Designed miniproteins, single chains. Designs and how they scored, part 50

Each design is a single chain, and the fold is of that chain. pLDDT is the mean over its residues in the fold that is shown.

## One batch from the design tools (miniprotein)

Design m1717
Fold by ESMFold2-Fast:
Structure m1717 (fold): chain A 94 residues (1-94)
Amino acid sequence: MNEEEFEKMAEAEELLREITEPIGEITTMEQAVEVLVKLAEKLGVPKELIERLRKEPTIEILEELKEWLKELDTPLALYALYIIELLIKYLEHQ
């Protein structure tokens, strides 16, 4: 097993824990948006896109964020994509 891959995975798990532990289980849209904003900040997403997400999490903004994140091959980006899919489902079931 590659030592670099293990280190990256451990670092991603630590960051996920720091972000998700204060929020607990993601059971509401507000919790999902809070986690996604924190992940986007850690991943270096443009501040303008993060601010639009904070003001109004629309399917359009979530799809734009998804397009930006899909270019990143990191465990944090994969988790952010998971949260985006949850938010899109919540908005579709309104």
Scores: mean pLDDT 73

Design m1718
Fold by ESMFold2-Fast:
Structure m1718 (fold): chain A 77 residues (1-77)
Amino acid sequence: LSSLSPEELKKLTREELLKAGVDEKTAEILGELVAQGAEAAVVTQVYKRKARTPEEVEEAIEEARRETERRREEAAR
């Protein structure tokens, strides 16, 4: 999995999403997040919010980061 380039991972993700009936714009955004190494939690939040604009994507990323930080604090105890 680590041997796949970000571009190849983006292409495969986009193609699978399009095949599943996801619209082109959403598939592009999700594929780009996966290629950038985004965690599954971040990708899930973007999809749940049906993000169509950069602003919506940014909000979803911030929400996922807050959740991850909370989990790290909890795990440190």
Scores: mean pLDDT 64

Design m1719
Fold by ESMFold2-Fast:
Structure m1719 (fold): chain A 69 residues (1-69)
Amino acid sequence: DLEKQIEEARAKIPKIAAELKANRKEAEEALATEERAESEAAELAERYPNIEDAEKLLEEMLDEIEKRL
């Protein structure tokens, strides 16, 4: 019985190793996606530094038009 348990455990090792390898790859891919998103956000902020001010100005203009109706 003990020999049977050892053989079963030994047979499971390659499967566990493959699962761990797959899980690590998924975690690495997720981390890379997050880092890429942060880089893209930084580039957009640099390219359009006044985008927040532009949005505020457009909102004010729309409110002014609505008041005239």
Scores: mean pLDDT 68

Design m1720
Fold by ESMFold2-Fast:
Structure m1720 (fold): chain A 95 residues (1-95)
Amino acid sequence: SGSTLQLLDLLKIDLDAFREAVRNGDREGAIEILEIVYKMLKRLAEQTGDPKFKKMADLAKKALEAVKKGDFDKAIELMEEIVDLAEEYLRELNS
């Protein structure tokens, strides 16, 4: 659906913005991006009841915790996993 395609595009934009914030040493910007991603995915999980959105929200929360600990590499890996799950979800809907 259009909403699912928009979600993947938004997550890819957020991942690119997150990588840029990390590269620039912008910890506050990185936290803000992750909070936006977490809130979006949590809302989708609550609205749909789909366990995939719950898993993505949990990964976003772990990424936020990683950034707060200064583990930016782990936070990037977790954000990449969210994008991979969103791509898988889109693939399943188009099957």
Scores: mean pLDDT 83

Design m1721
Fold by ESMFold2-Fast:
Structure m1721 (fold): chain A 62 residues (1-62)
Amino acid sequence: GKRVRVTALEDVPVDSPAVLQMKKGEVVEGELLKAEDGMYQIRLPDGTIRLVGDKNAKVEEI
């Protein structure tokens, strides 16, 4: 996948191990695995895979 920067546009309200927990303005980098149905699947540097909603975060290729 492509390397991406994920920037939280707002606090992520979902408390789930499948969802990337972020505070507004927080930035993480990872690998974009899939973009489908308003959701991004991101592999983090620690090897974990998390989901991010396209309404809650900005995803940019780096």
Scores: mean pLDDT 77

Design m1722
Fold by ESMFold2-Fast:
Structure m1722 (fold): chain A 59 residues (1-59)
Amino acid sequence: SEEVREAIRKALDSFGVPFTSVAEARKDPRYRAAVELVAKELGESVEYVTRLAEEIIEE
């Protein structure tokens, strides 16, 4: 959903995770923290949020 996507974009930006590539994001502990935070706040699975975050980064 766009609501989850917008939350992910804001979390990645707030934690300072660069929108460079999925491979680089996965190496950054701030990426994991941002994904976990969005999943918890919106009541979504970590797997679902991770999938959307990776789509956003690769767009």
Scores: mean pLDDT 79

Design m1723
Fold by ESMFold2-Fast:
Structure m1723 (fold): chain A 79 residues (1-79)
Amino acid sequence: SNDEKLKQLLGEALEHVKLGVEAEKKKDYKSALEHYEKAKELLLQAKPYVPAEQQANFDQMLAEVEKKIEELKKKIKEL
């Protein structure tokens, strides 16, 4: 079902966000970037299953992940 697919994809995306945060705490910015990029992929897969009333909140979450990816790319280039 759409709800089951959404739950699975969001759950996997959130797990990768958690792993990305843990990697950042260890200053492993390359591992953090890989986890946030995987989270973005999963969120993009989840987007068609998001109810219309939740799309704005979902798009904000996706934008925050994309912003984090760009911040990490900048940090890696500066090292």
Scores: mean pLDDT 89

Design m1724
Fold by ESMFold2-Fast:
Structure m1724 (fold): chain A 95 residues (1-95)
Amino acid sequence: MDEKKIKELELMMGEVIVERRDRYSDEEIKEAQELIEKLRKEGIEANKEEVEKLKRYLEKMENGEMTVEEAKELAELFNSYGVEVTAPAEGAKKV
C-alpha cells in the first residue's frame, strides 16, 4: 500500500465529486474540497485525463452502459492506487 498512490486516488475522487456537485450533498462537496486542498498542500497532483476517465466510468456505471472490460479496468485502476476492489460481472456494486 503506497500512501502517495492512495492520496492521488483520493484527490482524483475529490475532483470528480466537485465536478459533479449536483449529484452530491453540500457536506460531501465541502469534505471533497477540504481533502483536495490538503492533498495539494502535500504536493499531490491528479492527472486531469485520469479524472475525466474516472468520471466517464462512473457515468457509464450509473447508466448501466459499463462493460465487463471497463469494470475490470476501473478495478485495476483502484488496485493500482492501493484500493482493493473486485470487478463485478455487471460493472456495478449496488443494492
Scores: mean pLDDT 71

Design m1725
Fold by ESMFold2-Fast:
Structure m1725 (fold): chain A 65 residues (1-65)
Amino acid sequence: SKEILDEIKKALKEAKNVEEAAQRLSDIMSTLSKEEREEVRKFLLSIEAENPQEYFDKLLKKLEE
């Protein structure tokens, strides 16, 4: 849902580095129901990147659209 995506966006903005961003995203995913995790996973898999930094930069931009 939009609320979950807003939480991910906030966590990524507050993260100091890629490792912290990945940990925060993992923590959020672990709190979700199976159905919510599947929805978010589909969204996350729609983003193509060659490295983790590029991935999180693209993810944040997509969440801000």
Scores: mean pLDDT 81

Design m1726
Fold by ESMFold2-Fast:
Structure m1726 (fold): chain A 79 residues (1-79)
Amino acid sequence: SAFTELVVKSARELIKEGEELIKQGKYKEAYLTYGIASGLAGIGAGVSKLSGDEEGYKRLLEVQEEADKLVKEAEKLVA
């Protein structure tokens, strides 16, 4: 759906912003930015499921899992 494409694009743009923050040594800001990307994908997945968009739900869960992995990697750099 157009909604799924918009949420996926927005979450992936946040992931790219987090990657640029990592390059700048801004690890806490990258951690927060990846967290926002994960949250956005999770909310989008919930909306997709409630609207009966099963494929959008699966795709947004995959983006959430990707963002969650990046959150854990950034957390190690902050700790």
Scores: mean pLDDT 89

Design m1727
Fold by ESMFold2-Fast:
Structure m1727 (fold): chain A 106 residues (1-106)
Amino acid sequence: SLSELISKLNSAIQSENIEEAESITTKIVEQLVNMAPENKKEELSLALRDSLVKIVTANNEQEVNEAVEEFNNILKKYLPNLSESLRNNLVNALKEYGKLKLKKRP
């Protein structure tokens, strides 16, 4: 489930396991895309992947927060029936993931 993937992402971030976190974020995007209507899946997939790239390539905490808000707005637009609690939990996990990537950058 999406909730289980978010929990696994939080665990990977806490243990600073970037490879595991990256694998889980890919699975989260796939689950979100599968929730969308057929005629919107490609558009949503591209939007979520572009937003995720911005999160993991951000140069500072402000850029992480802006990229995560973009991801949140995409979810609101394409998945309006996604529960607010799940969306908020995912957004918070992605914010921490972006911060971890920033911290571990050479």
Scores: mean pLDDT 88

Design m1728
Fold by ESMFold2-Fast:
Structure m1728 (fold): chain A 98 residues (1-98)
Amino acid sequence: NLREAARKLREAARKAREKGDLVTANLLLQVARDAELVENGELGSGLMRGLLPDRIVAAAQTALDNGSISEEEAQELGRLAIELEGDPAFAESLRKVI
């Protein structure tokens, strides 16, 4: 669920900012924005769409390693990334975008 992934990424970014980790906060916000663009059909590159689950996992791992989110929050983001890979609508969007 792209909308839920974007929401969780924005929550993680807020926590990173509260801890003073502006680099991690900006990374999480960029991935959230890309997830929102995919949800709205606006992110045009199939490669960028295909990399989105991996980017969610990487951003969550960075936030966890920097102490900006909990292990449970990182696991939730990882689960959302796995769900995206299994989403037929997301898979179809990758096939249609070059």
Scores: mean pLDDT 74

Design m1729
Fold by ESMFold2-Fast:
Order: C-alpha cells, then structure tokens, then sequence
Structure m1729 (fold): chain A 87 residues (1-87)
C-alpha cells in the first residue's frame, strides 16, 4: 500500500540522517574533525532521492507535517555540509 511505502521510505530517510549525524559525532552543529566529506555528500544525495520518492507518492495532507520535518532536516544537513565540508 501507499502507507507501507511511505513508512519504509521515511525509515530509510531517518537512517541516512542518523549516519550523517554519526559522521559529525552525533551533532550536525558541532562536528568532530576530521570527517569523511565524500561519505556525507553521498548520504545527502541518497536522502534527497528518498525525499523526492516520498513526495512522488502524493501522500494525503495529514502526512504533510512529516514531509515538512524531513525537508527541514535535509536543509539542516545541507547547511552543515556547506559550513564544514564544502571547499
């Protein structure tokens, strides 16, 4: 079902966020150095693809808050990448 696909993708997205946070030492605002920027960038791209797939399911309006939360989390990860890893 669409709901089962949504929950699976949602879980996969959260797993990507967890891995990105772990690369930073548990806090995206306070990274331990050095960190693997290539692995972080790969996880970012994978998370973006998952979010696009989640949105493509056209979930009902009650899922919008959860999608907005994932958008916010992805933007926080992108800002962390730009601040600490982008050269």
Amino acid sequence: SMMEKFEKLYKEFLEKLKKMSELFGGDLSNPKKPINGEEFKKLLKEAEKILEELKSLKPPPEYQERIDGLDAALEAAKKAYKKYLEK
Scores: mean pLDDT 80

Design m1730
Fold by ESMFold2-Fast:
Structure m1730 (fold): chain A 86 residues (1-86)
Amino acid sequence: SPSLQQKQDELFQRIDDIIEKPGSAEEIEEILKQLKELGLVNEKSVEYLRKAIEYAKQKDYEKMKEYIKEAKKLMQEYLEKKLKEL
């Protein structure tokens, strides 16, 4: 089975792909679901990803990308803090 680190790297790659290419609301919802299952998100990053989903539904891909970029930064800060506490 893939390690937690490998699963994390794969999900972060999918986030980068959505920043680079137009993503759908369904894609962001699926990524958020997997991030939650792996414990890779905090409350603030979930809020930003939910905002990105709403903007994707509106086809406002510019705002969608802004919220995804902010969510990624929040997740990276959360995970770096978690790794130092292990």
Scores: mean pLDDT 82

Design m1731
Fold by ESMFold2-Fast:
Order: structure tokens, then sequence, then C-alpha cells
Structure m1731 (fold): chain A 98 residues (1-98)
């Protein structure tokens, strides 16, 4: 379960990185799609982690909160804020998959 949680967190990380790239290119609609995918995979990772490792689950939940803030900022056209929160989520996901 923990390795599966980390695998889903790794997929969330890949989508979060794609979202930052899209935001930097001004492709806001594409970034929103990638942030939604990152949240979906982070949510799956959180569910699995919560069964076996509360500390890992907490880290993934913090990443989910940052991804949600990034998604809301992107939806409001606040590209700089969306990048900031997405990069914070990336750091948390990188720590989670160690």
Amino acid sequence: LEEQAKAYASIALKFARKAVEALKEGNVDEAIHYLEQALAFASAAYYLASQVNPELAKKIREAMEKLYEALQAARNGDVDTAIKYAEEAIKLLEEAIK
C-alpha cells in the first residue's frame, strides 16, 4: 500500500510539473487540466497512505491543499499565484516519495 501510495504521488508530481510548464507558457486551460489530474492522483495516494502511514498521508494532504489553491488561482487567471502554490505542492510531493 505505501509503495502504491508513493507511485500515485509520483504521478501527481508529474502532472503538477506539467501544470507549472503550461502556466509559464500562458496555457492556463491546459494547466487547469493538469492541476485537476494532479489532485485526482494525490487524492488516491492520500487514501492509500492513510491506511498504512499517517505521516505520509499528512504530507500528501498538504500537497493536495497547495494543488487546490493553485487550481483556484489558475481558474481566476492569477498565473503567478498558481505557479507559487503548484511549486509548493511539487516540493511536498518530492518529499513524500522519498
Scores: mean pLDDT 90

Design m1732
Fold by ESMFold2-Fast:
Structure m1732 (fold): chain A 59 residues (1-59)
Amino acid sequence: AVQKLLTFLQTFPQNHAFSVKELSKVTGLSVSSTLQALQQLESEGKVVQTQDGKYRLKD
């Protein structure tokens, strides 16, 4: 889950932000699983949450 999400984010420009629902649809994960994976990646410093509640790759 986490790795698939990270790989997907890496296929786009570093500053491109996605909603949890968008990431859920493109990865085939549930909304809950996607949100938990994003929260884990954010705690690891790999993604950041934008002002509108979307997520993007940090580096």
Scores: mean pLDDT 76

Design m1733
Fold by ESMFold2-Fast:
Structure m1733 (fold): chain A 65 residues (1-65)
Amino acid sequence: SFLEEVIKKAKEQAKGLVEAYHKGEVTEEQVEKALEVLRGNMEKANVPQEVIDEIINETKEEIEK
């Protein structure tokens, strides 16, 4: 479904951001801006807020490790 594809791509992008940050390829500010874009894209696609919050919060926790 369209929602499943959006969620899958969002999780893939989030994972890529974590990997890039831990390798020193992106700054914390760039991660924050990318996560805002990711959130907006999921909201526009009508992804449930609980799913959006889960993806964003899990990504932030992984960044802080």
Scores: mean pLDDT 85

Design m1734
Fold by ESMFold2-Fast:
Structure m1734 (fold): chain A 87 residues (1-87)
Amino acid sequence: MIEEGKKLAEQGTRIAKETLELAKKGKASVQQAIGGALNAIGGSVQAALLYEKSGLSKEEAWKKGYELGKEGIELGMEAVRVAAENA
């Protein structure tokens, strides 16, 4: 369960990173960049919910979910900004 949360956050981060690289090359649309950011956010939220289900407090679970997804969320938001500038 905890390992599943990490895997979801890692998948979101990978998608966001790939989308940012495409956005920097002018090959990602704003819609694609938004999708990447949402995937990273979704992975972070799902990780938090899985940690809560595993017995962590809400505060601990959501903090840990955010920490796992933070890089992906930041990269996804940067991809949205870069794609919008190139639109």
Scores: mean pLDDT 78

Design m1735
Fold by ESMFold2-Fast:
Structure m1735 (fold): chain A 82 residues (1-82)
Amino acid sequence: STIYKVLVEGASGEKVEAYAFSKDATREDALKVAKEPGAKFLVDLMSKESYEGVVEAIVENPSVETLSTKNDGYKILSIEKL
């Protein structure tokens, strides 16, 4: 599995930890980390399968959030492999 923890910065300077996935990540990889209350996912760094997992996780846990560098103005500060 290819799960990453990313630190991102929002437009107001807030720093947020989010999960990201490589192109080879599966739906199950997303579901594993979506068990955390308030889990956040960076949609710019995920595969189609891991994105499907994030969508499924939101149904089970509505505290799950998605972030985008393109749409929400988040800047990637660091990427850490889990």
Scores: mean pLDDT 76

Design m1736
Fold by ESMFold2-Fast:
Structure m1736 (fold): chain A 57 residues (1-57)
Amino acid sequence: ETRVDLPRPAEMSGPLQAVLSPEALEAIRAGEPAPVRLELDGQPAGTVLMSGAEVAA
């Protein structure tokens, strides 16, 4: 799994990270949207659908 730091609003505390499986990374690099798990301060914060334009890693 790959973890990517995301910009967070000033009202949030702790690091916000996107956790990407190898399959999700390949889909995003191919220009396809993929489900990405979000973690806030190391805790699950939800899942979002992300595209390559949103993951500049």
Scores: mean pLDDT 68

Design m1737
Fold by ESMFold2-Fast:
Structure m1737 (fold): chain A 65 residues (1-65)
Amino acid sequence: LSPAAEAVARASLPAALTGDRSLFAASMTGQIIRATVDTGKPIPIDDVEAAAARLYKEATGVDIR
């Protein structure tokens, strides 16, 4: 996965841990916009979701689904 996608997933992880999918989606969207501006390249949402699922499982031991 791209380092930018992993950074977005890491920044969005606290919102994911609340169990509020709307809050997680909003946080992830904001971080994608920031990362796209910073890198000048599009960040694939599938890469962010894959990284977020991996990090969530590492943190909680449970799949994000």
Scores: mean pLDDT 70

Design m1738
Fold by ESMFold2-Fast:
Structure m1738 (fold): chain A 72 residues (1-72)
Amino acid sequence: SLEELQKQKQETLEELNRIHEKGLELAKQIEANKNDPEKKAQLEAEFKKLGEEAQELAQKYVELEKQIRELE
């Protein structure tokens, strides 16, 4: 339904915003741990995974927008 798609779009946007905030926090932690190679590598791996998740959610958001427009 249109209402279900609008809810999924809102939830996807909220998840994207959460990932963005976590990404900013991880970027600060990476800089703070620049002299700890093991910790830096772990944080960079987490940052990369967040980027991949954000890309998938952004694609889902665009797809939901298209589906909503088709029902309007």
Scores: mean pLDDT 87

Design m1739
Fold by ESMFold2-Fast:
Structure m1739 (fold): chain A 93 residues (1-93)
Amino acid sequence: MSEEEARKIGAEIAKRIEEEMKKEGIEIEEISVEVEGDRITITIVTPTLENAIRAAVIAKKIAEEEFGLEVVSASVEKLKDGKYKATVELRAK
């Protein structure tokens, strides 16, 4: 996968995550996409730990089932402002 393709795919995955989270009534405060070579990192900020975990699960499902990508890592952390950040790293299989 080229870096240009990774950027396009990352943007589409982010859009799909927002759509699925909205269907479940889950609030997203921020979603961002970073691309380094063929690696896509999606970061989702939510107000609760439960929502951040669900965001990571949804991101993994979309990336694997709809885009055929491999999840390299997934993590959830608490931010200083009491919000939670889910980070999902993706690459081509």
Scores: mean pLDDT 83

Design m1740
Fold by ESMFold2-Fast:
Structure m1740 (fold): chain A 86 residues (1-86)
Amino acid sequence: PPLTPEEQEIIRDAQKLFTAKGPEERLKLAEEIVKKYPDNPFAYIAPAEVLFHLMLPEEAIRLLEEGLKKFPDSPYLRAALGIARS
C-alpha cells in the first residue's frame, strides 16, 4: 500500500541511522524515532529496514521484537519479524 505522510516522515528520520557510527548511536536514534511517533508501529519497521540494509539483522530483529511487545496485534510487525527470522 502507499505510504502515509507520517510514514514518509518516519522514513526520513530513519535515514539518520545510515550516518551512525555504532550500535549505541543506532539504538539512541531508533529510540528517538519511537518516542516521536509512539502510536505508529511503522516507527519500529522503518528503522529496522535501514538496519537490514546495513546488514545488521540482529539489531533489526531486536527492534521489531520491541515493537511487537507494544503493538502485539500489528500484522505488519508480525510479518516483518517473520521474514527477518527466515
Scores: mean pLDDT 83

Design m1741
Fold by ESMFold2-Fast:
Structure m1741 (fold): chain A 65 residues (1-65)
Amino acid sequence: SQIDTLLAGGEGFRKLKEGVATEEDLEAALRGMLLLGVISEEEYRELLRKSKEEQAEFLLALAAK
């Protein structure tokens, strides 16, 4: 469900801020951002092809804004 995706995304983002995010947590955070309309489907697909380090950098930059 969309709610489950948002909850998983929020948890993934929380773990990223704490420095304990797994690959699955980063993917969940990106899915949450897609559902919230913060990123487009094209950006989401491109981010999934990037390294986990680049995914984390992108998400942390959003948190710092």
Scores: mean pLDDT 82

Design m1742
Fold by ESMFold2-Fast:
Order: C-alpha cells, then sequence, then structure tokens
Structure m1742 (fold): chain A 96 residues (1-96)
C-alpha cells in the first residue's frame, strides 16, 4: 500500500525523532555499555510498535468501549514485554 502524503510526513517526523535516540545508543556502545545500548534499542522499538498498533486499533474501532480499548492495550503491552525478554535473551547469548 502506498503511503498518503500525510502518512509519509508523519513517518519522516518519526525518523527524525528516532535519530537522537539512536545516537544515544551508539554512544553507549562506544562507552562499552553494550547491554544497556541493546536494552534501550529494544525498549524504543517496542514502544514505537505498541503506539502504532494501538493507533491502528483505535482508527479501526472508533466506537470501541473504554473497557475494550483497555483490554487491547494490556494484551499488546504484555506481548511487547514477551518480545523484549526474548530479544534480550538472544543478545546475552550472542555476547558470550
Amino acid sequence: MELTPEQREKFQALAAELKPKLDEIEELVKAGKVKEAYEEGIELMAEGLFEALMAAYREAHPDAAPAEVEAKEREIRAEMERIKEEALAKVEEELK
């Protein structure tokens, strides 16, 4: 699917906001804090994905009751935590 001009502009804005965080992660790597750098990178990606999925859900279900939105938020948040734990475990194995 092609991005609309508005979606493309939002994506470019997000990429610009992401760059300073990526620069901070790179500085952690240079300082020898490799595990901290990966933890921050994984957290940043998980937060971005969570927000995107919740925005898509709200757009698709504008009439959803508050309880349904809260249930979906908890479901997606729990899945993001599982993904973070798996990613961190893989990083620890690679650093051995």
Scores: mean pLDDT 75

Design m1743
Fold by ESMFold2-Fast:
Structure m1743 (fold): chain A 88 residues (1-88)
Amino acid sequence: YEVAHSLLAMRRSIYKLLLKKGIEPEVNEKMIAYLDEKIAELNAQIAKNGDERTVEELRKSLDIANKVWKEFQEEEKKLKAEYKKKLA
């Protein structure tokens, strides 16, 4: 899953920059760890099946993943708001 791998690596870089700026360090550190795990899982899948996948098949899978991820990000915003209230 070349496209998905690149997307996860990019997101990891963004979270790392946010952590460097001191923004929600615990949350950003957990997100980096989560992305490291997902990238490792994708690397394992590429080793088994990935090279046989077409670009179109990968794009379709990414579109579905992006839809699910968007829904997950809305929940993440709620959790971050609750975390900030807990700190206050």
Scores: mean pLDDT 65

Design m1744
Fold by ESMFold2-Fast:
Structure m1744 (fold): chain A 114 residues (1-114)
Amino acid sequence: SAAERERRLREFEEQFRATLEAGIARLLATPLSEAELEERERRLEERERELAGQPESVEREAQLTLLELHRLLLEIRRAGRLTPEQRERLAELRERALELHLELYREQLEKEEE
């Protein structure tokens, strides 16, 4: 039913927001050495190259958005401060990640009807 789909979408949004915020808070609070920061940056670059080789899709864009968010968080960690520009970019990436994952979840729900 339409009401059940709307409820599932709202529950997904709430859970996604909570999970994303917990992940951001954890990364910013976790002590990381220079070697650990460099290793994470290297893995992000490898994953970005892997995704660049894949066909364009909502799933690919969602993954790229999460990698960009992770990269920004590592930059904030390295700088030891959060600028107004970084705060605005972080908010934009949070909203973009949510929108893309909601689109993927809507597609999943549509497939369940067939």
Scores: mean pLDDT 86

Design m1745
Fold by ESMFold2-Fast:
Structure m1745 (fold): chain A 100 residues (1-100)
Amino acid sequence: DKGIAEAEKKVEEMERKLIELGEKSGLTEETRQIADDLREAAKEGIKAGTKGTKIFSQAVADAVNRLTQLAEKHPESREILLEAKEEVMKLGGEAGNYIG
């Protein structure tokens, strides 16, 4: 399915961005966990069909909240973590167009 393939590509791009920014911020483990959770939510969202939009959008909101909390706890990496938040919001929105 072309739509599913496009969703997977956007989620993969989001994962790569999170890992890259995690390396730059020194928070590789935390950003990797967020990326993994988003990937799993996208997989479950795709499987869930109509309910997939809610599952994935909730995971994106959770990821944004987690990145905001990390930025508050790590002021030295705040700018990079806020950039990661913006990427998740943008790519999560794009992927969401193909999920549900």
Scores: mean pLDDT 82

Design m1746
Fold by ESMFold2-Fast:
Structure m1746 (fold): chain A 84 residues (1-84)
Amino acid sequence: SLDERIERLKEKIEEFKKSNDPRAQKFAEQLENILKRIEELRKAAEEHGDPELVRRAQNLLDTALEVADSYLEFLKKREEEKKK
């Protein structure tokens, strides 16, 4: 569901915030801005009954989750390479 995916994004943001890497913290800030946009689109969709706004919120959320997963994989790979 949309709520479940929003919660997953919030969890990823908190994971980045706990990182000691300033780049990860900056990325968390960018994801928080995207999350605010998703919530604004969701609120507007509920207020106006516009299915296009729901679609836009879902697309932004899916993109944000994909980018967050890619960045987490990048950070993990960097740590693994540093240990070898």
Scores: mean pLDDT 78

Design m1747
Fold by ESMFold2-Fast:
Structure m1747 (fold): chain A 110 residues (1-110)
Amino acid sequence: SEEDLLERLRRAVEKGDAEEVAEITFELYVIGASREALEEAARLLGTDVESLEEIARLQLKGELYFALKDYEKAAEYYQEAARLAEEAGALLLAKYLQKKAEEAKRLAEE
């Protein structure tokens, strides 16, 4: 349920678990969680819902290009998502997205 995801998100934020925070936040976005659930997730992450939705949209683009093995484009979208997350105060999301961008850049060089 959305409430179970939000409780897991709260615990992940308390632990500073950037990967779990990103996974739960992205799941809330992909399943089409309620506006209220997305607003609560944004508050837990220290950002606003509009920023959270745009970060998730850019992350989805990164994930899609990564799955297509277009690692250069994946890296560009992850970097843009990370930049927006940092500017919007979603520092745990920024940390995760920076790591994904670095992974994609490494794979693009192989």
Scores: mean pLDDT 89

Design m1748
Fold by ESMFold2-Fast:
Structure m1748 (fold): chain A 85 residues (1-85)
Amino acid sequence: DEKIKEELLKAIESAKETIEQLYNSVKKKTPELEKAVKEALEELEKLRKEIESLKEISEEKKQEIEQRLLELVGKVKKAAEAAKK
């Protein structure tokens, strides 16, 4: 379903915006935060290409991608919180 694909691509853009906001919220950038952001953005680009290459997306695959997005944002959030200490 093209609609599910569109929703997932929008979720990736939202995740990118959240990551950028988390990065910009930190006054002193740490190497750990910079690494976490770089790795998360690379994985988001990989996910975007994967989604665009899929003809149809199952509910199971949708849930898998949504979980991966949550984990990527969570890693950056943890690194940002550590950098604020």
Scores: mean pLDDT 83

Design m1749
Fold by ESMFold2-Fast:
Structure m1749 (fold): chain A 61 residues (1-61)
Amino acid sequence: VEERLRAVLADTSLTPEQKIIELNAIEIEAAVGIAVSTDPEERERYQRVLDAAQAAIDALE
């Protein structure tokens, strides 16, 4: 999920609207990862991705 987040943010061919769609999908994946993860470190990594995706969406709006 972190690699996909980084790829979307770095992709200069995507419009802001396309980036928001991709970031919303990453948000959902990260939230599911938090809910199903039993490892505190894995949960924390998903939480960081969720926070970063949300911040990126806010910056694009």
Scores: mean pLDDT 81

Design m1750
Fold by ESMFold2-Fast:
Structure m1750 (fold): chain A 55 residues (1-55)
Amino acid sequence: MSEEIQKKFLELGLSLDEVDEIMAEIVEEYYEENKDKKSVDIKEFHEKMAKKLLE
C-alpha cells in the first residue's frame, strides 16, 4: 500500500489495522473486477480507493 494512501486514511482517524482490513477488501474487489485486463492502472487504483473511503 502506498504511504500516501496510508496517510490519507490515517487522517480519517482510522487505525492501521482498520486501514489494512479495508484496503485488503477493496484491493481484492478491484483486482478481481480488473483481472480480465492485462494490467491495472496503479494511479487510478489509488485514486479509486481513496475516493471510496474519502468521498
Scores: mean pLDDT 64

Design m1751
Fold by ESMFold2-Fast:
Structure m1751 (fold): chain A 91 residues (1-91)
Amino acid sequence: ATQSALNAVQTFYDSLALGASPYGIALDTRISSSLAASAAADNKDIVDALAEAITKAEELVKAISNGASQDEINALLDQMKAAVDKVKAVA
């Protein structure tokens, strides 16, 4: 369960890493739901880290959808990377 959730977060991040392949809100929602369900069964530290990563992913998707500048998107990608790194550290 936890490994599946981590793989989902990593896949989402990799797809957005350069801002060249933005994902739609539907994909972000699906990942959020899957990660929350998987993490809740395993470890509280992982749950907290995954919640932060999901929040950063949602902020990134909203920024892209609203036509944010490339500089703003790059800053959000850096924040998303930091959140994913926290998930990896507690897994």
Scores: mean pLDDT 62

